# Designs tried in a protein design run: designed miniproteins, single chains. Part 9

Each design is a single chain, and the fold is of that chain. pLDDT is the mean over its residues in the fold that is shown.

## One batch from the design tools (miniprotein)

Design m284
Fold by ESMFold2-Fast:
Structure m284 (fold): chain A 72 residues (1-72)
Amino acid sequence: MSDQTVRILAEASFGVLEMWVFIAKKTGDKSLEEIKEKIEKELERFKKEFPDHPELVKEYEKRAKELLEELE
């Protein structure tokens, strides 16, 4: 699979996580703990699914950490 395709798939998945962060910040309908679990679970899925793309894995690992930091 091309890096561009992997990036598009990752953007879709992490875009959903960003949406959950936005919902929590705007409505309070989701616990910060639940969103943290969603972020950690998605990062683990991404690492498991695309181990052949180590630079992209590191990029999205950093993005996941930034989202987690925003929730602290």
Scores: mean pLDDT 78

Design m285
Fold by ESMFold2-Fast:
Structure m285 (fold): chain A 86 residues (1-86)
Amino acid sequence: MLDLDALLARARATTERVSEEEFEAMADEYPLDEETLEIIRRTREGVAMLLAHPGATEADLEGYGEAQLKELKELAERKKAEEAAK
């Protein structure tokens, strides 16, 4: 369940920002698996929804991307910990 207004609020609430360049560097360092690619695909869908929203700004799009980058980071760390634990 995704409330577009809640998504915009979440994007604006994100104060931590990772640049596209830093994200690309991270993606290059970490092998892209199906789970990571799925989150990237969902991020693109969310960006498309924000672009279709008449009230969305570039800052909202950037904040949404940052929130998704945090999710990818947490997933990567979780997988790394899972591999180390096995």
Scores: mean pLDDT 59

Design m286
Fold by ESMFold2-Fast:
Structure m286 (fold): chain A 117 residues (1-117)
Amino acid sequence: SVLGVEDVIARAAEMAKRGAEVGEEEFFEHVNPELKTKQKVKISVVEKVEIDGKPVYLFKVEVETTGVDEDGKEQSRKITFYVLFTPDGELVESPEAEKILEELAKKEEEKLAEAAK
């Protein structure tokens, strides 16, 4: 599944570099036959924000991994995380970025709650 993470980061970086719009989504699947795993990935542009006067893209990444455990039982895991990228496709990781990610995640939850009304 390490390869799947690298593909996610590369795709988010490309979306940022091409100037993807808020609300744009990309989907892909990754299958590892040796590990008997299947990953379904959704990458969404949630918001465009500013850090230290520089534009930054906020992405939401949703990954569903389906596979078998050591006992041969089918298991599915869903992971959701957020990443920030510059328009040059560089990953932004700083204490300031982490705080912004938490605040933006709350804002997205509020928007989804409003849409459900």
Scores: mean pLDDT 75

Design m287
Fold by ESMFold2-Fast:
Formats: C-alpha cells, sequence, structure tokens
Structure m287 (fold): chain A 94 residues (1-94)
C-alpha cells in the first residue's frame, strides 16, 4: 500500500540520518532528514516512486561532500545502503 511504502522509506531515511550524525553537524543532519522526507513524499504522491532513486543518489553525493575527508567513505557507504533499502521497498511495492 502507498502509505506503507511511505512509512518504510521515511523510517529508512531516519536510520540513515542517525548513522551519519558522527560526521555532520546537527543542523546538517536535520536538513538531510527533511530533504529526504520531502523527496519521499513527492515521489510517492506522484505515483512514480522509481524517480526517487535518482534523487536519493544525488542527495547521497551532496551529503558525502559535506563530511570531513576521513568520514566520507563511511557516509557514502551509509548512503549506498539506504539507496539499496529504498530500491528493495519500491520493488516490493510495484
Amino acid sequence: KKEELYEKLVEAARRAADRIRPYLTDEQVEKVREGLEKLIREAVESGNPELLLDAIEQAVANVTDLAPEEGREEVQRIGDEFVAEAKKAIEEYL
């Protein structure tokens, strides 16, 4: 169900945001959370949740650039795991 997909994606985004907390400021983490929740809402409401994956991949790249050099590999890994989880949830919904 559309609502179930939204809840799964938002929960995954919150977990990813919590995992990046050691590498970013609280303000940056909150912006990431808000940005991801907005992208998820718009994609699910549009009826094209597959469009979300491209937007998330771009967001992951942008967030990785905000991290200190020593943390970038871990932030990218967390982002890649979130993309994989989002893809699985979307595929299970379709």
Scores: mean pLDDT 81

Design m288
Fold by ESMFold2-Fast:
Structure m288 (fold): chain A 97 residues (1-97)
Amino acid sequence: SLLEKAREALKAGNYDEAIKLYEETIKKHPGTVEEAQALAMLAVAYADKGDLEKAEEYITRAQELLDRFEKEGRIDDAVDGAAWLIHAVVALVEARK
C-alpha cells in the first residue's frame, strides 16, 4: 500500500519520498482513517526534517479530522487516528530537544 511504502521511505530517511506518498494517500482516501494516519505521519516527516511549523500544521489538520469523525459518530476511526497522532506529537517533542 501507499502507507507501507511511505513508512519504509521514512524509516530510510527518504523524507521527500515519504511526504509525496503520504500526500498521495490523502488525495486517494479523503475523510478516512488512512487520511488521519497520513496527516499524522506527514507531521512526523516534517518534524524529522526540522520543519516544526509544518509539523504543527499537520498535527492540527489531523486533530480537525478526528473531531469530524467524533461528530459523525465514527468513534473507532477517531480512536485509530488518535493512536497515529501520538507518533506525531512524540516526533515534534523530540525535534524540539
Scores: mean pLDDT 88

Design m289
Fold by ESMFold2-Fast:
Structure m289 (fold): chain A 64 residues (1-64)
Amino acid sequence: GRRYSFSPEQAEKVAVELYLAGASPEQASEAGKLLIERPVTPREVAEITGHSVATVSALLRRYS
């Protein structure tokens, strides 16, 4: 699938949205750091946060 990376500012917004959607602070922080570090798939983020791939894909598309 499509790979995503973000600036620190956009990654923070995505991390906050993942937290509001039920991720722990630790899961949201890990996902945000990963999005800054390298291009990642929605599946990799979903495996960290426990959300569905569809939910993560929609969120990452919104902020890209």
Scores: mean pLDDT 85

Design m290
Fold by ESMFold2-Fast:
Structure m290 (fold): chain A 81 residues (1-81)
Amino acid sequence: SEKAAKEMLEKLKKELGDENLSELLEALHKAVAGDEEYRELLEPFMKELIERSEKGELSEEEALELLREKGEEIRKKKEEK
């Protein structure tokens, strides 16, 4: 579920601090609060990430890398607009 991915991001933010993960977490909070732009951006990504993780197709290191990349993408899009 999206909740499981959100809990994973909360743990990562707590252990690693801010940066791209903090940006991704804020975007997820906005998406679940009904921000359509963030929902469209994140819902397909989070669904694929959760499904791959649940099937054991994704290591913790791979999941972390994908989360960081998505956070960086969101940050760059904010800087360009």
Scores: mean pLDDT 71

Design m291
Fold by ESMFold2-Fast:
Structure m291 (fold): chain A 81 residues (1-81)
Amino acid sequence: LQIGDRVDIYFIRDDGSLNPTPLTGTISALSSSGFSVTFDTTLPAPIPTGLRVQVIPQSDPSRIYTGTISAGSTSGITITF
């Protein structure tokens, strides 16, 4: 992952399956514990913290990052490993 990478974000359901429709966005920040994504489209409500996600870079779909949402807004999320 690098800042500027395009990503697909899949929410993990309670049963462990993925929501079929991803949110799309761009990596806006990186840290040793996680990363932040800015959404392509502003949401009507912020994403709740505590949700699990899989993040897949559009340039390299073989790489899958799994984490938990630690901060959310209508315009982006922060994910921690």
Scores: mean pLDDT 79

Design m292
Fold by ESMFold2-Fast:
Structure m292 (fold): chain A 76 residues (1-76)
Amino acid sequence: MEEEEKKKKILENIEKELEDGLPVLKERAKSSKPDELLNLTPEEEEIHIIKLTMERVAELLGDKEGVKEILEKILK
């Protein structure tokens, strides 16, 4: 129970960092995976970066459902 609450807090912090730090994440993604961002619109590029970041976070946390909820909130 407490462990699940801790996960939710971590995901909330990640959500906030994604909202505040999206330009930084975008710059990092461009430098490390430029080919994956080729031919994307600015909106598509932003969504792609968020998805890549959250997929990695979901794998590390083992909480794909929580990550999905955050993606839904950010992409709205």
Scores: mean pLDDT 63

Design m293
Fold by ESMFold2-Fast:
Structure m293 (fold): chain A 71 residues (1-71)
Amino acid sequence: SPESLLASVRQALVDLEAAPDEQSRNKSKAFLLQKAQENPQLVKTELQKFLQTSTNEQARNEAKIILNELA
């Protein structure tokens, strides 16, 4: 469902922000790209919201890369 997809995407973004290493960030990125195949507009919107609140430089960089791939 769109609600379940939204919850999964939001959790992946929390995981991306809190990721302690590159492997954890790559896992979150891969998950977000997979979910973008189901609903690219939902993932793009949530990534844009994430960039307004995120303070982690590596997480912000990965989010920008994903957004560019979805453009």
Scores: mean pLDDT 87

Design m294
Fold by ESMFold2-Fast:
Structure m294 (fold): chain A 108 residues (1-108)
Amino acid sequence: ASEKAVKGMEMAFKGMEEGGLAEVKVEGNTFTVTNKGNPYGTAGIGGGAGTLEDDGGGEVKVEGNTFTITVKGDPKAAARGAASIAGGVKPGSEVAYEAGMKGAEYAA
């Protein structure tokens, strides 16, 4: 996987963790993201994961409130995914929004 794509998504998901919206476990290019029940966390995780999967930039598995996301290394897909996270979290967490935008910039 492209380091640029993986790092961009990591920045966005770690921003959600710092903003209190999710718990995030990182193993290489695989992220396990658990929603903490916040609607903005739901919007960020779902938007980011859906965008990445639809663009062919990753694989997503969903079990309850936990998303397992494997990034396949397309930087453009990762940039759109991170931007989708930022858009979803913006009203709920400035920290998560800024991290998502930075992740999108890094992946682009």
Scores: mean pLDDT 83

Design m295
Fold by ESMFold2-Fast:
Structure m295 (fold): chain A 114 residues (1-114)
Amino acid sequence: STEEVKALIREQAKKAGLKLSDETVELAARIIVASVEGRWHEVPLAVEIVIKYFEGVDMVKIAKEIKKKRKLSDDDASLIVASGLMALTKFDSYEEAVRAAIDLAVTILKLLKQ
């Protein structure tokens, strides 16, 4: 469920040192649920991120654009982009999907701060 995924995101984000807004946690959870169930196209932002990625836009540049457009923190923007790109990958569980999203978000965040 979306509530289970939100709890997993909060737990993994805390372990990774990410500071996320409630709105970002909710949106990321919806993207993850859709991606694991094969219905990522139901989340318009995930589609936008995936299209930009296929157009050759670097994930750090996508994060900068999403940050500006949505007035998010670096941490929030990094998780949104990471969650969207998960639509390109099949996961067997929500825990694996959440862990992958957090690990990618940490990588994007480190590159954004450089």
Scores: mean pLDDT 89

Design m296
Fold by ESMFold2-Fast:
Structure m296 (fold): chain A 87 residues (1-87)
Amino acid sequence: MELEQAEQEATKAALDVAGKKALDNQKTADRGQQEIEKLKAEGASESEIQAAEDKRRETLLKGTIQGYDEYKAVLDEKRAAARERLA
């Protein structure tokens, strides 16, 4: 039971971090979409619009990777602490 509870606490802490990062990633997506719409309204070339879309996708991918890295770091830290306590 104690090992299962430690695992649940580790997972909950990691998911809380992931949830906050997901919200930040959504805000970044919204800003990127506004930039793309502005370029379209200004009559930007297809290549400029594509570059803005590529930049938005790259930024979201980096945010997702960072969110996963933060999730993994919190999970590993909590698991290591629990293992030391239970060993």
Scores: mean pLDDT 78

Design m297
Fold by ESMFold2-Fast:
Structure m297 (fold): chain A 97 residues (1-97)
Amino acid sequence: SSEKAELLRQASNGLLKNAKLIEEGEDLGIAEGIALINLAVSKLAAERLGDKESAKLLDETADRVTELLRAGDREGAIKVLREGAEKLRKRAEEIEA
């Protein structure tokens, strides 16, 4: 596996874990903090590796998750986190193909 694909899989798994925390009743402020740290670290890694497409995807996911969590929309936040995770997973598969 390439370093890019491994980082994207780690980011995807982080988003899925965050979605599960929200589903299990975690405080939305705590969930926001965890999501933003994970997404920011993953974005910085993607930028460092020259993957502008993944960096943009991570940035857009962070903005949308923040919006929904601040609105108290648990179901919307879970959906966006899972959709972001799926996109990152597919991107990792494309890089390894």
Scores: mean pLDDT 83

Design m298
Fold by ESMFold2-Fast:
Structure m298 (fold): chain A 84 residues (1-84)
Amino acid sequence: MTPQEIVDRFEKEVKELEKRIKEAIEKGDRKELEEMLEGVRHGQKHFPQVEEHSKDDPEVQKRIEEIKKRIEELEKKVEEALKK
């Protein structure tokens, strides 16, 4: 897969993850939130690889940074929901 294809897929997956997290928070589904938190943390481990592979593509780099920020926000949101 090209770096662009990987980023496109990752962006789509993050959007679906945001939707699922919102629904789980609204339902108070702690088990779903715990599973989602593990998924978010697992996804973060792949960013260095994608960043290295995309060094010569500024547009892909910008999208990776935006995805990283969105994932960090989701992690914080889930952690706060689990503290309740």
Scores: mean pLDDT 75

Design m299
Fold by ESMFold2-Fast:
Structure m299 (fold): chain A 56 residues (1-56)
Amino acid sequence: MRYRLRGTLETLDADGRRVSVPLEGEMDDEQLREFVRGLEQAPGVRLRDLRLEPVP
């Protein structure tokens, strides 16, 4: 299944400053699992306001 993804990523830049990056795109089930796994393995990265909508 495919999902439309929207949200905001909070990350730290090379100088340790908090940066908010808009997140937008489409992912299938495997891409979504890989994305979530990547977030879990990246300390200091936070996903905010995540919205997932199934797309036909």
Scores: mean pLDDT 76

Design m300
Fold by ESMFold2-Fast:
Structure m300 (fold): chain A 80 residues (1-80)
Amino acid sequence: MPSELEVTKADFRWLAMQSELWLIARTTTDPALSEQAKAAFERALAEYRKMRTLPDTERVARIERLIDTLEGLIAQMRAA
């Protein structure tokens, strides 16, 4: 079982990723990139909400995978 600290750290890392996607969506002058960032945000939020029903061990692992996916997307958006 992950510690309460590990669960809390995963949740804070997720909040940081949300902030990055939201910032990209709001500051980009490219309407296609803005739509992509908004779509990624909505999809990630829906996936995160599903994780609320999972055991702590599975929840932490799923959040970390979601963060890895979002980091890749954010890197692609910033390279464009």
Scores: mean pLDDT 76

Design m301
Fold by ESMFold2-Fast:
Structure m301 (fold): chain A 113 residues (1-113)
Amino acid sequence: MEELEKEILKIIEEKIEKAKKSEDPSEEVQELIEELVELAKNASEEERSIIGSALVELRKELFEIDEEDARETVQAYLESELGVEVKIYIKPSEEIIKKVKELAELVREKEKA
């Protein structure tokens, strides 16, 4: 769990730095989603819940939608990609929430420009 959260944070921070240099950060968002899905393939149910919670927060912040709508979409996406049932019942850490929000705001600002 703690090592997984550090790995997630490292991935998000890498994508934030790339997004700052990119004219279109949608590629960095797609890379983040793909890397988190890859991380989930070898994860336990509890670890898949934390990975999924980070994706829920990302979708919620990027599209400014309800958490329940984001959760339903992310669960369906992960179940399709992994071929197993995924339940997202763990909340992401404050650090993950902060970094996801930073990335989402950067993406929105560059799309508006």
Scores: mean pLDDT 82

Design m302
Fold by ESMFold2-Fast:
Formats: C-alpha cells, sequence, structure tokens
Structure m302 (fold): chain A 73 residues (1-73)
C-alpha cells in the first residue's frame, strides 16, 4: 500500500520530499521507489513496518522486494 501510494503520488501530484513526509520515510527511499530502482531489504522492511505498524515477516519482506502487494492481515 505505501509503495503504491508513493508511486501514485509521484504521478504529478506531490514532490518526493512531501511523499516522504507523509509516509514517514526518507526522500531518498521515495526517489528510489519512483525511479523503479530495486529496493534494498532494509528499505522494504522500513516501509512494511510503517504500513503494518509491526515488524514484518520474512515472507512480507520478500513479497515487497518482488513487487507483490502486502496487507495488514
Amino acid sequence: KALEAARLYATGRESQAEIGERLGISQATVSRLLSGERLTRAQAEAVLTLVLGRAPSEAEIAAALAGEEVDGR
């Protein structure tokens, strides 16, 4: 969800800095998401922690790195 939100916001609506502030992540992480750069494991873990409000599982991190959707269930 956070990854999709960042990508949608980058479609001409908000700056990378503003997206980072809204999601609680660094501008560099937002820039990497929007450029289509491959996320590092640490970046994926940080984003999932914000989305889920808990420490993500290995499967959730792997899914995010593969570009799969994850949810809070």
Scores: mean pLDDT 57

Design m303
Fold by ESMFold2-Fast:
Structure m303 (fold): chain A 54 residues (1-54)
Amino acid sequence: MKYLVEVHPWLIERISNKILTLGGKILKYTDTGLVVELPEDAKLPEGATILKEL
C-alpha cells in the first residue's frame, strides 16, 4: 500500500529508518513529509500522519 505521509522535518530520518525496518520503502521525499510503500500489516510509526492513500 502506498501513502502520502506528513512528517515533521526533524523526524524525517527517524521515521524513514522505522519504515525501512517495517519492510517498507521510501518512494519520494516531499516538502511536508514522504511518499511511502508499506506492507499491508504494517503500522505507520508515531510522528507520521497519513494524508492520502495512493
Scores: mean pLDDT 80

Design m304
Fold by ESMFold2-Fast:
Structure m304 (fold): chain A 65 residues (1-65)
Amino acid sequence: APTRYAWTAIDVDGNVLDTGTADSPEALQAQLAALQAKYGARLAKVDVTATSGDQVNRFTADVAP
């Protein structure tokens, strides 16, 4: 089954800045780059949930300075 990604962008104070979905790893990487460009130093992390069929994996993408 194709992997679907749901993400939540979180600021340095722990507030939700934005949410979205991606249907490929390439789309996810492009959206993460856009979040870094839009929010800059305010963006602390992006929490991602990857779903493929019955498999669910959660990970955090930390934003490098």
Scores: mean pLDDT 80

Design m305
Fold by ESMFold2-Fast:
Structure m305 (fold): chain A 68 residues (1-68)
Amino acid sequence: VHDLVEQGKKLEEQGDLKGAADYYVQAGRIYLDNDDVGHAGYFFNKAIELYEKAGDFKKAEEVRKEYK
């Protein structure tokens, strides 16, 4: 999961906001699968913010529904 976060951060620094958000969603799912709701929520919220910045409101909404 740490490698997914590192890839997301790298893409975010390169301006690939949607790509970064895709990796953060994957990280959030892994944390949620391990009952780490706090870290899962952090990465889902980060992905939502990045999708919104990229103009991908549909993906932002999909992540919101998945996280609750």
Scores: mean pLDDT 79

Design m306
Fold by ESMFold2-Fast:
Structure m306 (fold): chain A 90 residues (1-90)
Amino acid sequence: DQELLQRAEELLREFSKRVEEALKKMKTLSNDERDKLFKEFQKWYDEIMGEMMDILDQSSPETQKQLLQIMYRVVSLYLSFQDSYRLHIS
Protein backbone atom coordinates (compact mmCIF):
# COMPACT_ATOMS: atom_id res chain seq x y z
CA ASP A 1 0.00 0.00 0.00
CA GLN A 2 2.79 2.49 0.79
CA GLU A 3 4.24 2.01 -2.73
CA LEU A 4 0.78 2.51 -4.28
CA LEU A 5 0.24 5.70 -2.25
CA GLN A 6 3.71 6.99 -3.24
CA ARG A 7 2.90 6.33 -6.92
CA ALA A 8 -0.37 8.26 -6.62
CA GLU A 9 1.41 11.19 -4.90
CA GLU A 10 4.08 11.12 -7.66
CA LEU A 11 1.34 11.32 -10.33
CA LEU A 12 -0.26 14.27 -8.49
CA ARG A 13 3.10 16.11 -8.24
CA GLU A 14 3.87 15.52 -11.95
CA PHE A 15 0.38 16.65 -12.98
CA SER A 16 0.48 19.74 -10.72
CA LYS A 17 3.90 20.80 -12.08
CA ARG A 18 2.81 20.44 -15.72
CA VAL A 19 -0.49 22.29 -15.07
CA GLU A 20 1.47 25.17 -13.48
CA GLU A 21 3.88 25.31 -16.46
CA ALA A 22 0.99 25.14 -18.97
CA LEU A 23 -0.94 27.95 -17.20
CA LYS A 24 2.17 30.19 -17.31
CA LYS A 25 2.49 29.59 -21.08
CA MET A 26 -1.24 29.87 -21.89
CA LYS A 27 -1.25 33.66 -22.48
CA THR A 28 1.61 33.46 -25.04
CA LEU A 29 0.29 30.49 -27.06
CA SER A 30 -1.59 30.66 -30.39
CA ASN A 31 -5.12 29.24 -30.61
CA ASP A 32 -3.75 26.13 -32.39
CA GLU A 33 -1.07 25.63 -29.71
CA ARG A 34 -3.66 26.05 -26.92
CA ASP A 35 -5.98 23.50 -28.59
CA LYS A 36 -3.09 21.01 -28.93
CA LEU A 37 -2.07 21.57 -25.29
CA PHE A 38 -5.68 21.08 -24.11
CA LYS A 39 -6.01 17.79 -26.03
CA GLU A 40 -2.68 16.57 -24.61
CA PHE A 41 -3.87 17.36 -21.06
CA GLN A 42 -7.25 15.66 -21.67
CA LYS A 43 -5.47 12.45 -22.73
CA TRP A 44 -2.97 12.65 -19.86
CA TYR A 45 -5.72 13.35 -17.31
CA ASP A 46 -7.64 10.27 -18.53
CA GLU A 47 -4.46 8.15 -18.26
CA ILE A 48 -3.67 9.41 -14.74
CA MET A 49 -7.24 8.88 -13.52
CA GLY A 50 -7.22 5.37 -15.00
CA GLU A 51 -4.00 4.53 -13.14
CA MET A 52 -5.40 6.10 -9.94
CA MET A 53 -8.52 3.91 -10.20
CA ASP A 54 -6.34 0.80 -10.65
CA ILE A 55 -4.31 1.83 -7.57
CA LEU A 56 -7.54 2.40 -5.61
CA ASP A 57 -8.79 -1.12 -6.48
CA GLN A 58 -5.51 -2.66 -5.20
CA SER A 59 -5.41 -0.63 -1.96
CA SER A 60 -6.57 -1.26 1.62
CA PRO A 61 -9.61 0.74 2.89
CA GLU A 62 -7.29 3.02 4.91
CA THR A 63 -5.11 3.78 1.87
CA GLN A 64 -8.23 4.26 -0.30
CA LYS A 65 -9.27 7.22 1.91
CA GLN A 66 -5.92 8.93 1.23
CA LEU A 67 -6.09 8.06 -2.49
CA LEU A 68 -9.56 9.65 -2.79
CA GLN A 69 -8.09 12.90 -1.43
CA ILE A 70 -5.23 12.72 -3.98
CA MET A 71 -7.70 11.98 -6.80
CA TYR A 72 -9.83 14.95 -5.69
CA ARG A 73 -6.77 17.22 -5.97
CA VAL A 74 -6.04 15.92 -9.50
CA VAL A 75 -9.68 16.57 -10.53
CA SER A 76 -9.55 20.08 -8.99
CA LEU A 77 -6.32 20.91 -10.87
CA TYR A 78 -7.78 19.66 -14.15
CA LEU A 79 -10.98 21.71 -13.69
CA SER A 80 -8.84 24.79 -12.94
CA PHE A 81 -6.84 24.13 -16.13
CA GLN A 82 -10.08 23.76 -18.17
CA ASP A 83 -11.43 27.05 -16.76
CA SER A 84 -8.19 28.85 -17.64
CA TYR A 85 -8.24 27.35 -21.16
CA ARG A 86 -11.84 28.52 -21.75
CA LEU A 87 -11.01 32.06 -20.59
CA HIS A 88 -8.12 32.30 -23.09
CA ILE A 89 -10.08 30.98 -26.13
CA SER A 90 -13.31 32.95 -25.60
Scores: mean pLDDT 81

Design m307
Fold by ESMFold2-Fast:
Structure m307 (fold): chain A 80 residues (1-80)
Amino acid sequence: EEKANELFEKAKRLAELLRASTDPEVQRELGRLLVEIAKELKKVGTKEQLDEFIALMEEVLPHVTPEVQEELRKAIEELK
């Protein structure tokens, strides 16, 4: 569906910004937006889109604060 595609494209852009950010507060805010997108994608996304989203999140994990890592890991587990 169009909504799932829009959410995926938004997630890709947020992930790029998150990897580029050095501000812990910005990383925290962007990470929480990605968690919210994960919840929405779980409802409307295809298996292929969910698998691609999981891969995108795993690429981002090493570049963010421990608090954001924990929130993203929980979101990834919910999508599996």
Scores: mean pLDDT 78

Design m308
Fold by ESMFold2-Fast:
Structure m308 (fold): chain A 96 residues (1-96)
Amino acid sequence: MILRFENEEGDIVVAVLDNIDEKTVPLLEEAARRAKERGKRLVLIVNKGVTFSPEAAEALVRLAKEIDLHLVNHDDSPEVQALAAAVEAAGGTVTR
């Protein structure tokens, strides 16, 4: 499950609370489009216990190349840490 809202800066914020798979990727891509249209950042808040399918991980790395993506990573799992590193390598930013 994801929650989407706007912050005080006008960034599109998506809180990731559960598994992200091929069914949720279109929701992330729509949020990314809205952020880009407004000239604002997409902020993803990754909660503990979140899992990403390979398709969702690939989509996030692609989005980091195309838009201003910021990841707030609260998950210490090796899989999410590896995804966060791939997002940074693609031009995204990451905080803990």
Scores: mean pLDDT 80

Design m309
Fold by ESMFold2-Fast:
Structure m309 (fold): chain A 90 residues (1-90)
Amino acid sequence: KLKEIEEKLREIVEEALKEMEKLSEEEQRKLAEEILTKASEELKAAAKAAGAYYLGLKGVTAEELDEETRIKALAAGGLAAEKILELAKS
C-alpha cells in the first residue's frame, strides 16, 4: 500500500513538473507567493509535502536550498496540491 501511494504521488508530481516547465520564472514565483499567502492550511501542507518529494527526486537537501530552488519546489507542490488532496479524499 505504501508503494501504491508512492507511485501515485510520483505521477502527480511528474505532471506538476511538466506544467511548471511551461510557466515562466515570474509565473512560478507568483504561484509560490499565492500558496504562501492565500492558500488554506491544508493546501499549504499538501504543497509543502509535494515540494519536499520533488526536492528528494532532485537529490537536494534542506542545507542546499537556495531561494530559487525553494520557489520552484513550492510552485511544483502547489500545482500538485489539488490532486494530492483528491487522493487523500479516497
Scores: mean pLDDT 67

Design m310
Fold by ESMFold2-Fast:
Structure m310 (fold): chain A 68 residues (1-68)
Amino acid sequence: SSLEKSLQFAREIGRELLPVFDKLDKLMALIKQLIEKGVSSDEILEFLRRNKDKSLDEVIEELEEMLK
């Protein structure tokens, strides 16, 4: 059925995107921790703008360093 095919496609898309969503959740958690540590949202936004050409993994690594 078309429904079975759509569900299979959705599962395949989910498998491909799940690592990206996991990394985004980690990114958001790190941003929250930085704000709680006293880093302003404007400073975080400026950092993200300067690093827009970096991979998500590289951005996460640099934010983790900011928390140390």
Scores: mean pLDDT 80

Design m311
Fold by ESMFold2-Fast:
Structure m311 (fold): chain A 96 residues (1-96)
Amino acid sequence: MTKAEKALELIVQDDKAGTDGLTILKKVGDLVGVNPEDISKKVAEYSQTKEYQKDVEKAVSEGLSEVDAKHVIFAKIAGELAGEKVPLDDLIAAVK
């Protein structure tokens, strides 16, 4: 299992448990070995792009909720910052 896939499982599980976003961010950072602030900044930057909108639309078209689509993108960014090349399709498949 990749760091991105492990991050995705953590994000989905903790969000369902009602864990706050800052706590999830810190846990993801610890898991992938990346500063939580760097993950937060990259997610914020990416969320302003047309590519983010396309990634969300793709995940939703594949059967994910909008919330799960956003979790997949968060996990992808965390994995990429950790040096992984993470195909969006692999993460969509992992949460289906």
Scores: mean pLDDT 86

Design m312
Fold by ESMFold2-Fast:
Structure m312 (fold): chain A 78 residues (1-78)
Amino acid sequence: SMEEEARRELREAGLSEEEIEVVTEIVRMILAGAPAEEIHRRIDEALREGKLRPELAEGLRAAVEAVELAKRRRAEVE
């Protein structure tokens, strides 16, 4: 599955099992179309618990914002 492939890539990138679980959950939320506010809240929780590196959190937030921008563009044009 795509999730198994993503999990493998995260492990190869040097993430801990705990970080992989958090990142995988957040990516699943993004793919499922969860509200950006909900996803950012989950990222904040993981950061507070020390289960996610700040640099990874920044990348995940950027991904959420990119998806939101793409949705907005698609809704407003064509």
Scores: mean pLDDT 78

Design m313
Fold by ESMFold2-Fast:
Structure m313 (fold): chain A 68 residues (1-68)
Amino acid sequence: MSREETKRALENGVKAAEAGQAAAGAAGAHDLGKSGGISPEYARRAVEAGQAGDAAAMAEALREALEA
């Protein structure tokens, strides 16, 4: 997966969580972790935050993944 594709997926994950589609965002983060697009630790944090409906925590984890 390209860095641009990863960035788009991460941004879409944040938007999904903010729109109340946290489960979809969590699934995307999990897939990115499995594909090596992001560190498994960031993927896990984003999945946990998304499952809890915490868009802010999910966004933070996804932004940290983008900066890494």
Scores: mean pLDDT 70

Design m314
Fold by ESMFold2-Fast:
Structure m314 (fold): chain A 104 residues (1-104)
Amino acid sequence: SMKEILKELYKKIEELLKKYQEKADELYKTVKTEEEKQAENERLLDELVEEVLKELIEKGIITEEEAELFKRMFRQGDPSTFDPKEKELAKKLEKLEEELLEAK
């Protein structure tokens, strides 16, 4: 059952990543300024992160509290600044990535 859940999750994440890449490619073909393109790309990345985290919550892989922690970590960007809770979540996500790659 868990392997089937992870396989379905992997497929959904691939679909979300493809959707993001298509939108980003279209954005960089527009006549907008580079600053406007960067701001819109950051918004698209935030939407992608939100959609991925929602799928993880719905499948029972992470909690809503862990999803909010991940959003803070993503904005901070530097793993050397992570607190113990952020480091534990990072390890959990690293293990999840390995399990997802094995399930595909």
Scores: mean pLDDT 76

Design m315
Fold by ESMFold2-Fast:
Structure m315 (fold): chain A 75 residues (1-75)
Amino acid sequence: MAEELIKRGDEAEKKGNYELAADYYVQAALEYIREGNFEKAAELFQRAADLYEKAGNTEKAESMREAAEQVKKAI
């Protein structure tokens, strides 16, 4: 369930494990896409992008920004 993935992401973020937190938010975003909630999915991809950036993973951050833009076009 997407909410449980968000909770795990929040816990990882509190521990400073930014890449793991971003990975959980990406999984949650994919669950929201399956549910048809593209607005929530776009928000989570944006949040994951910011966290990948904090982790120093610029390539994944850019991929998540692109994913958010593609999902916004589906709204």
Scores: mean pLDDT 86

Design m316
Fold by ESMFold2-Fast:
Structure m316 (fold): chain A 63 residues (1-63)
Amino acid sequence: SPELVELLEKAIRVMKNTFPKEKVDALEKALEAARQGDYDKAVEILRSAGLTGLAEAVRRAAA
């Protein structure tokens, strides 16, 4: 949904200069999956990167 894409884009903007590159890269991959409508993949990528709160937010909004 557009709201999930916006949420991930905002997270990237806030975290891009503060978080480790590995977590930022995971956010960018999750955003790409969400843009393609693959929310299950986006959730998996976020959980694997330790971004569990954001993964749960995406999962709930996609359900």
Scores: mean pLDDT 79

Design m317
Fold by ESMFold2-Fast:
Structure m317 (fold): chain A 81 residues (1-81)
Amino acid sequence: SKEEILKLVEEIMELLSKFVPQDTVDRLRGALLQAIDNDDKEALILWLEAVRKLAEKEIKDQEVLEKINKLIDEVIELVKS
């Protein structure tokens, strides 16, 4: 559901915000929310993969990185359903 996707995206953004500047988080959140609002599955997946790459670069905490990757995978599964 759209509500479930929004909840997961906000959890991803909250985790990312501890390691990445707030302006970058706000831009990524804006792009993700726009893709969700437009039902643009391709854009949503592309932005989620961009978040994954940024997290892999900026986050050295393996548990946090694994949680972000799992949340991203959950959103992608919901989008493909």
Scores: mean pLDDT 88

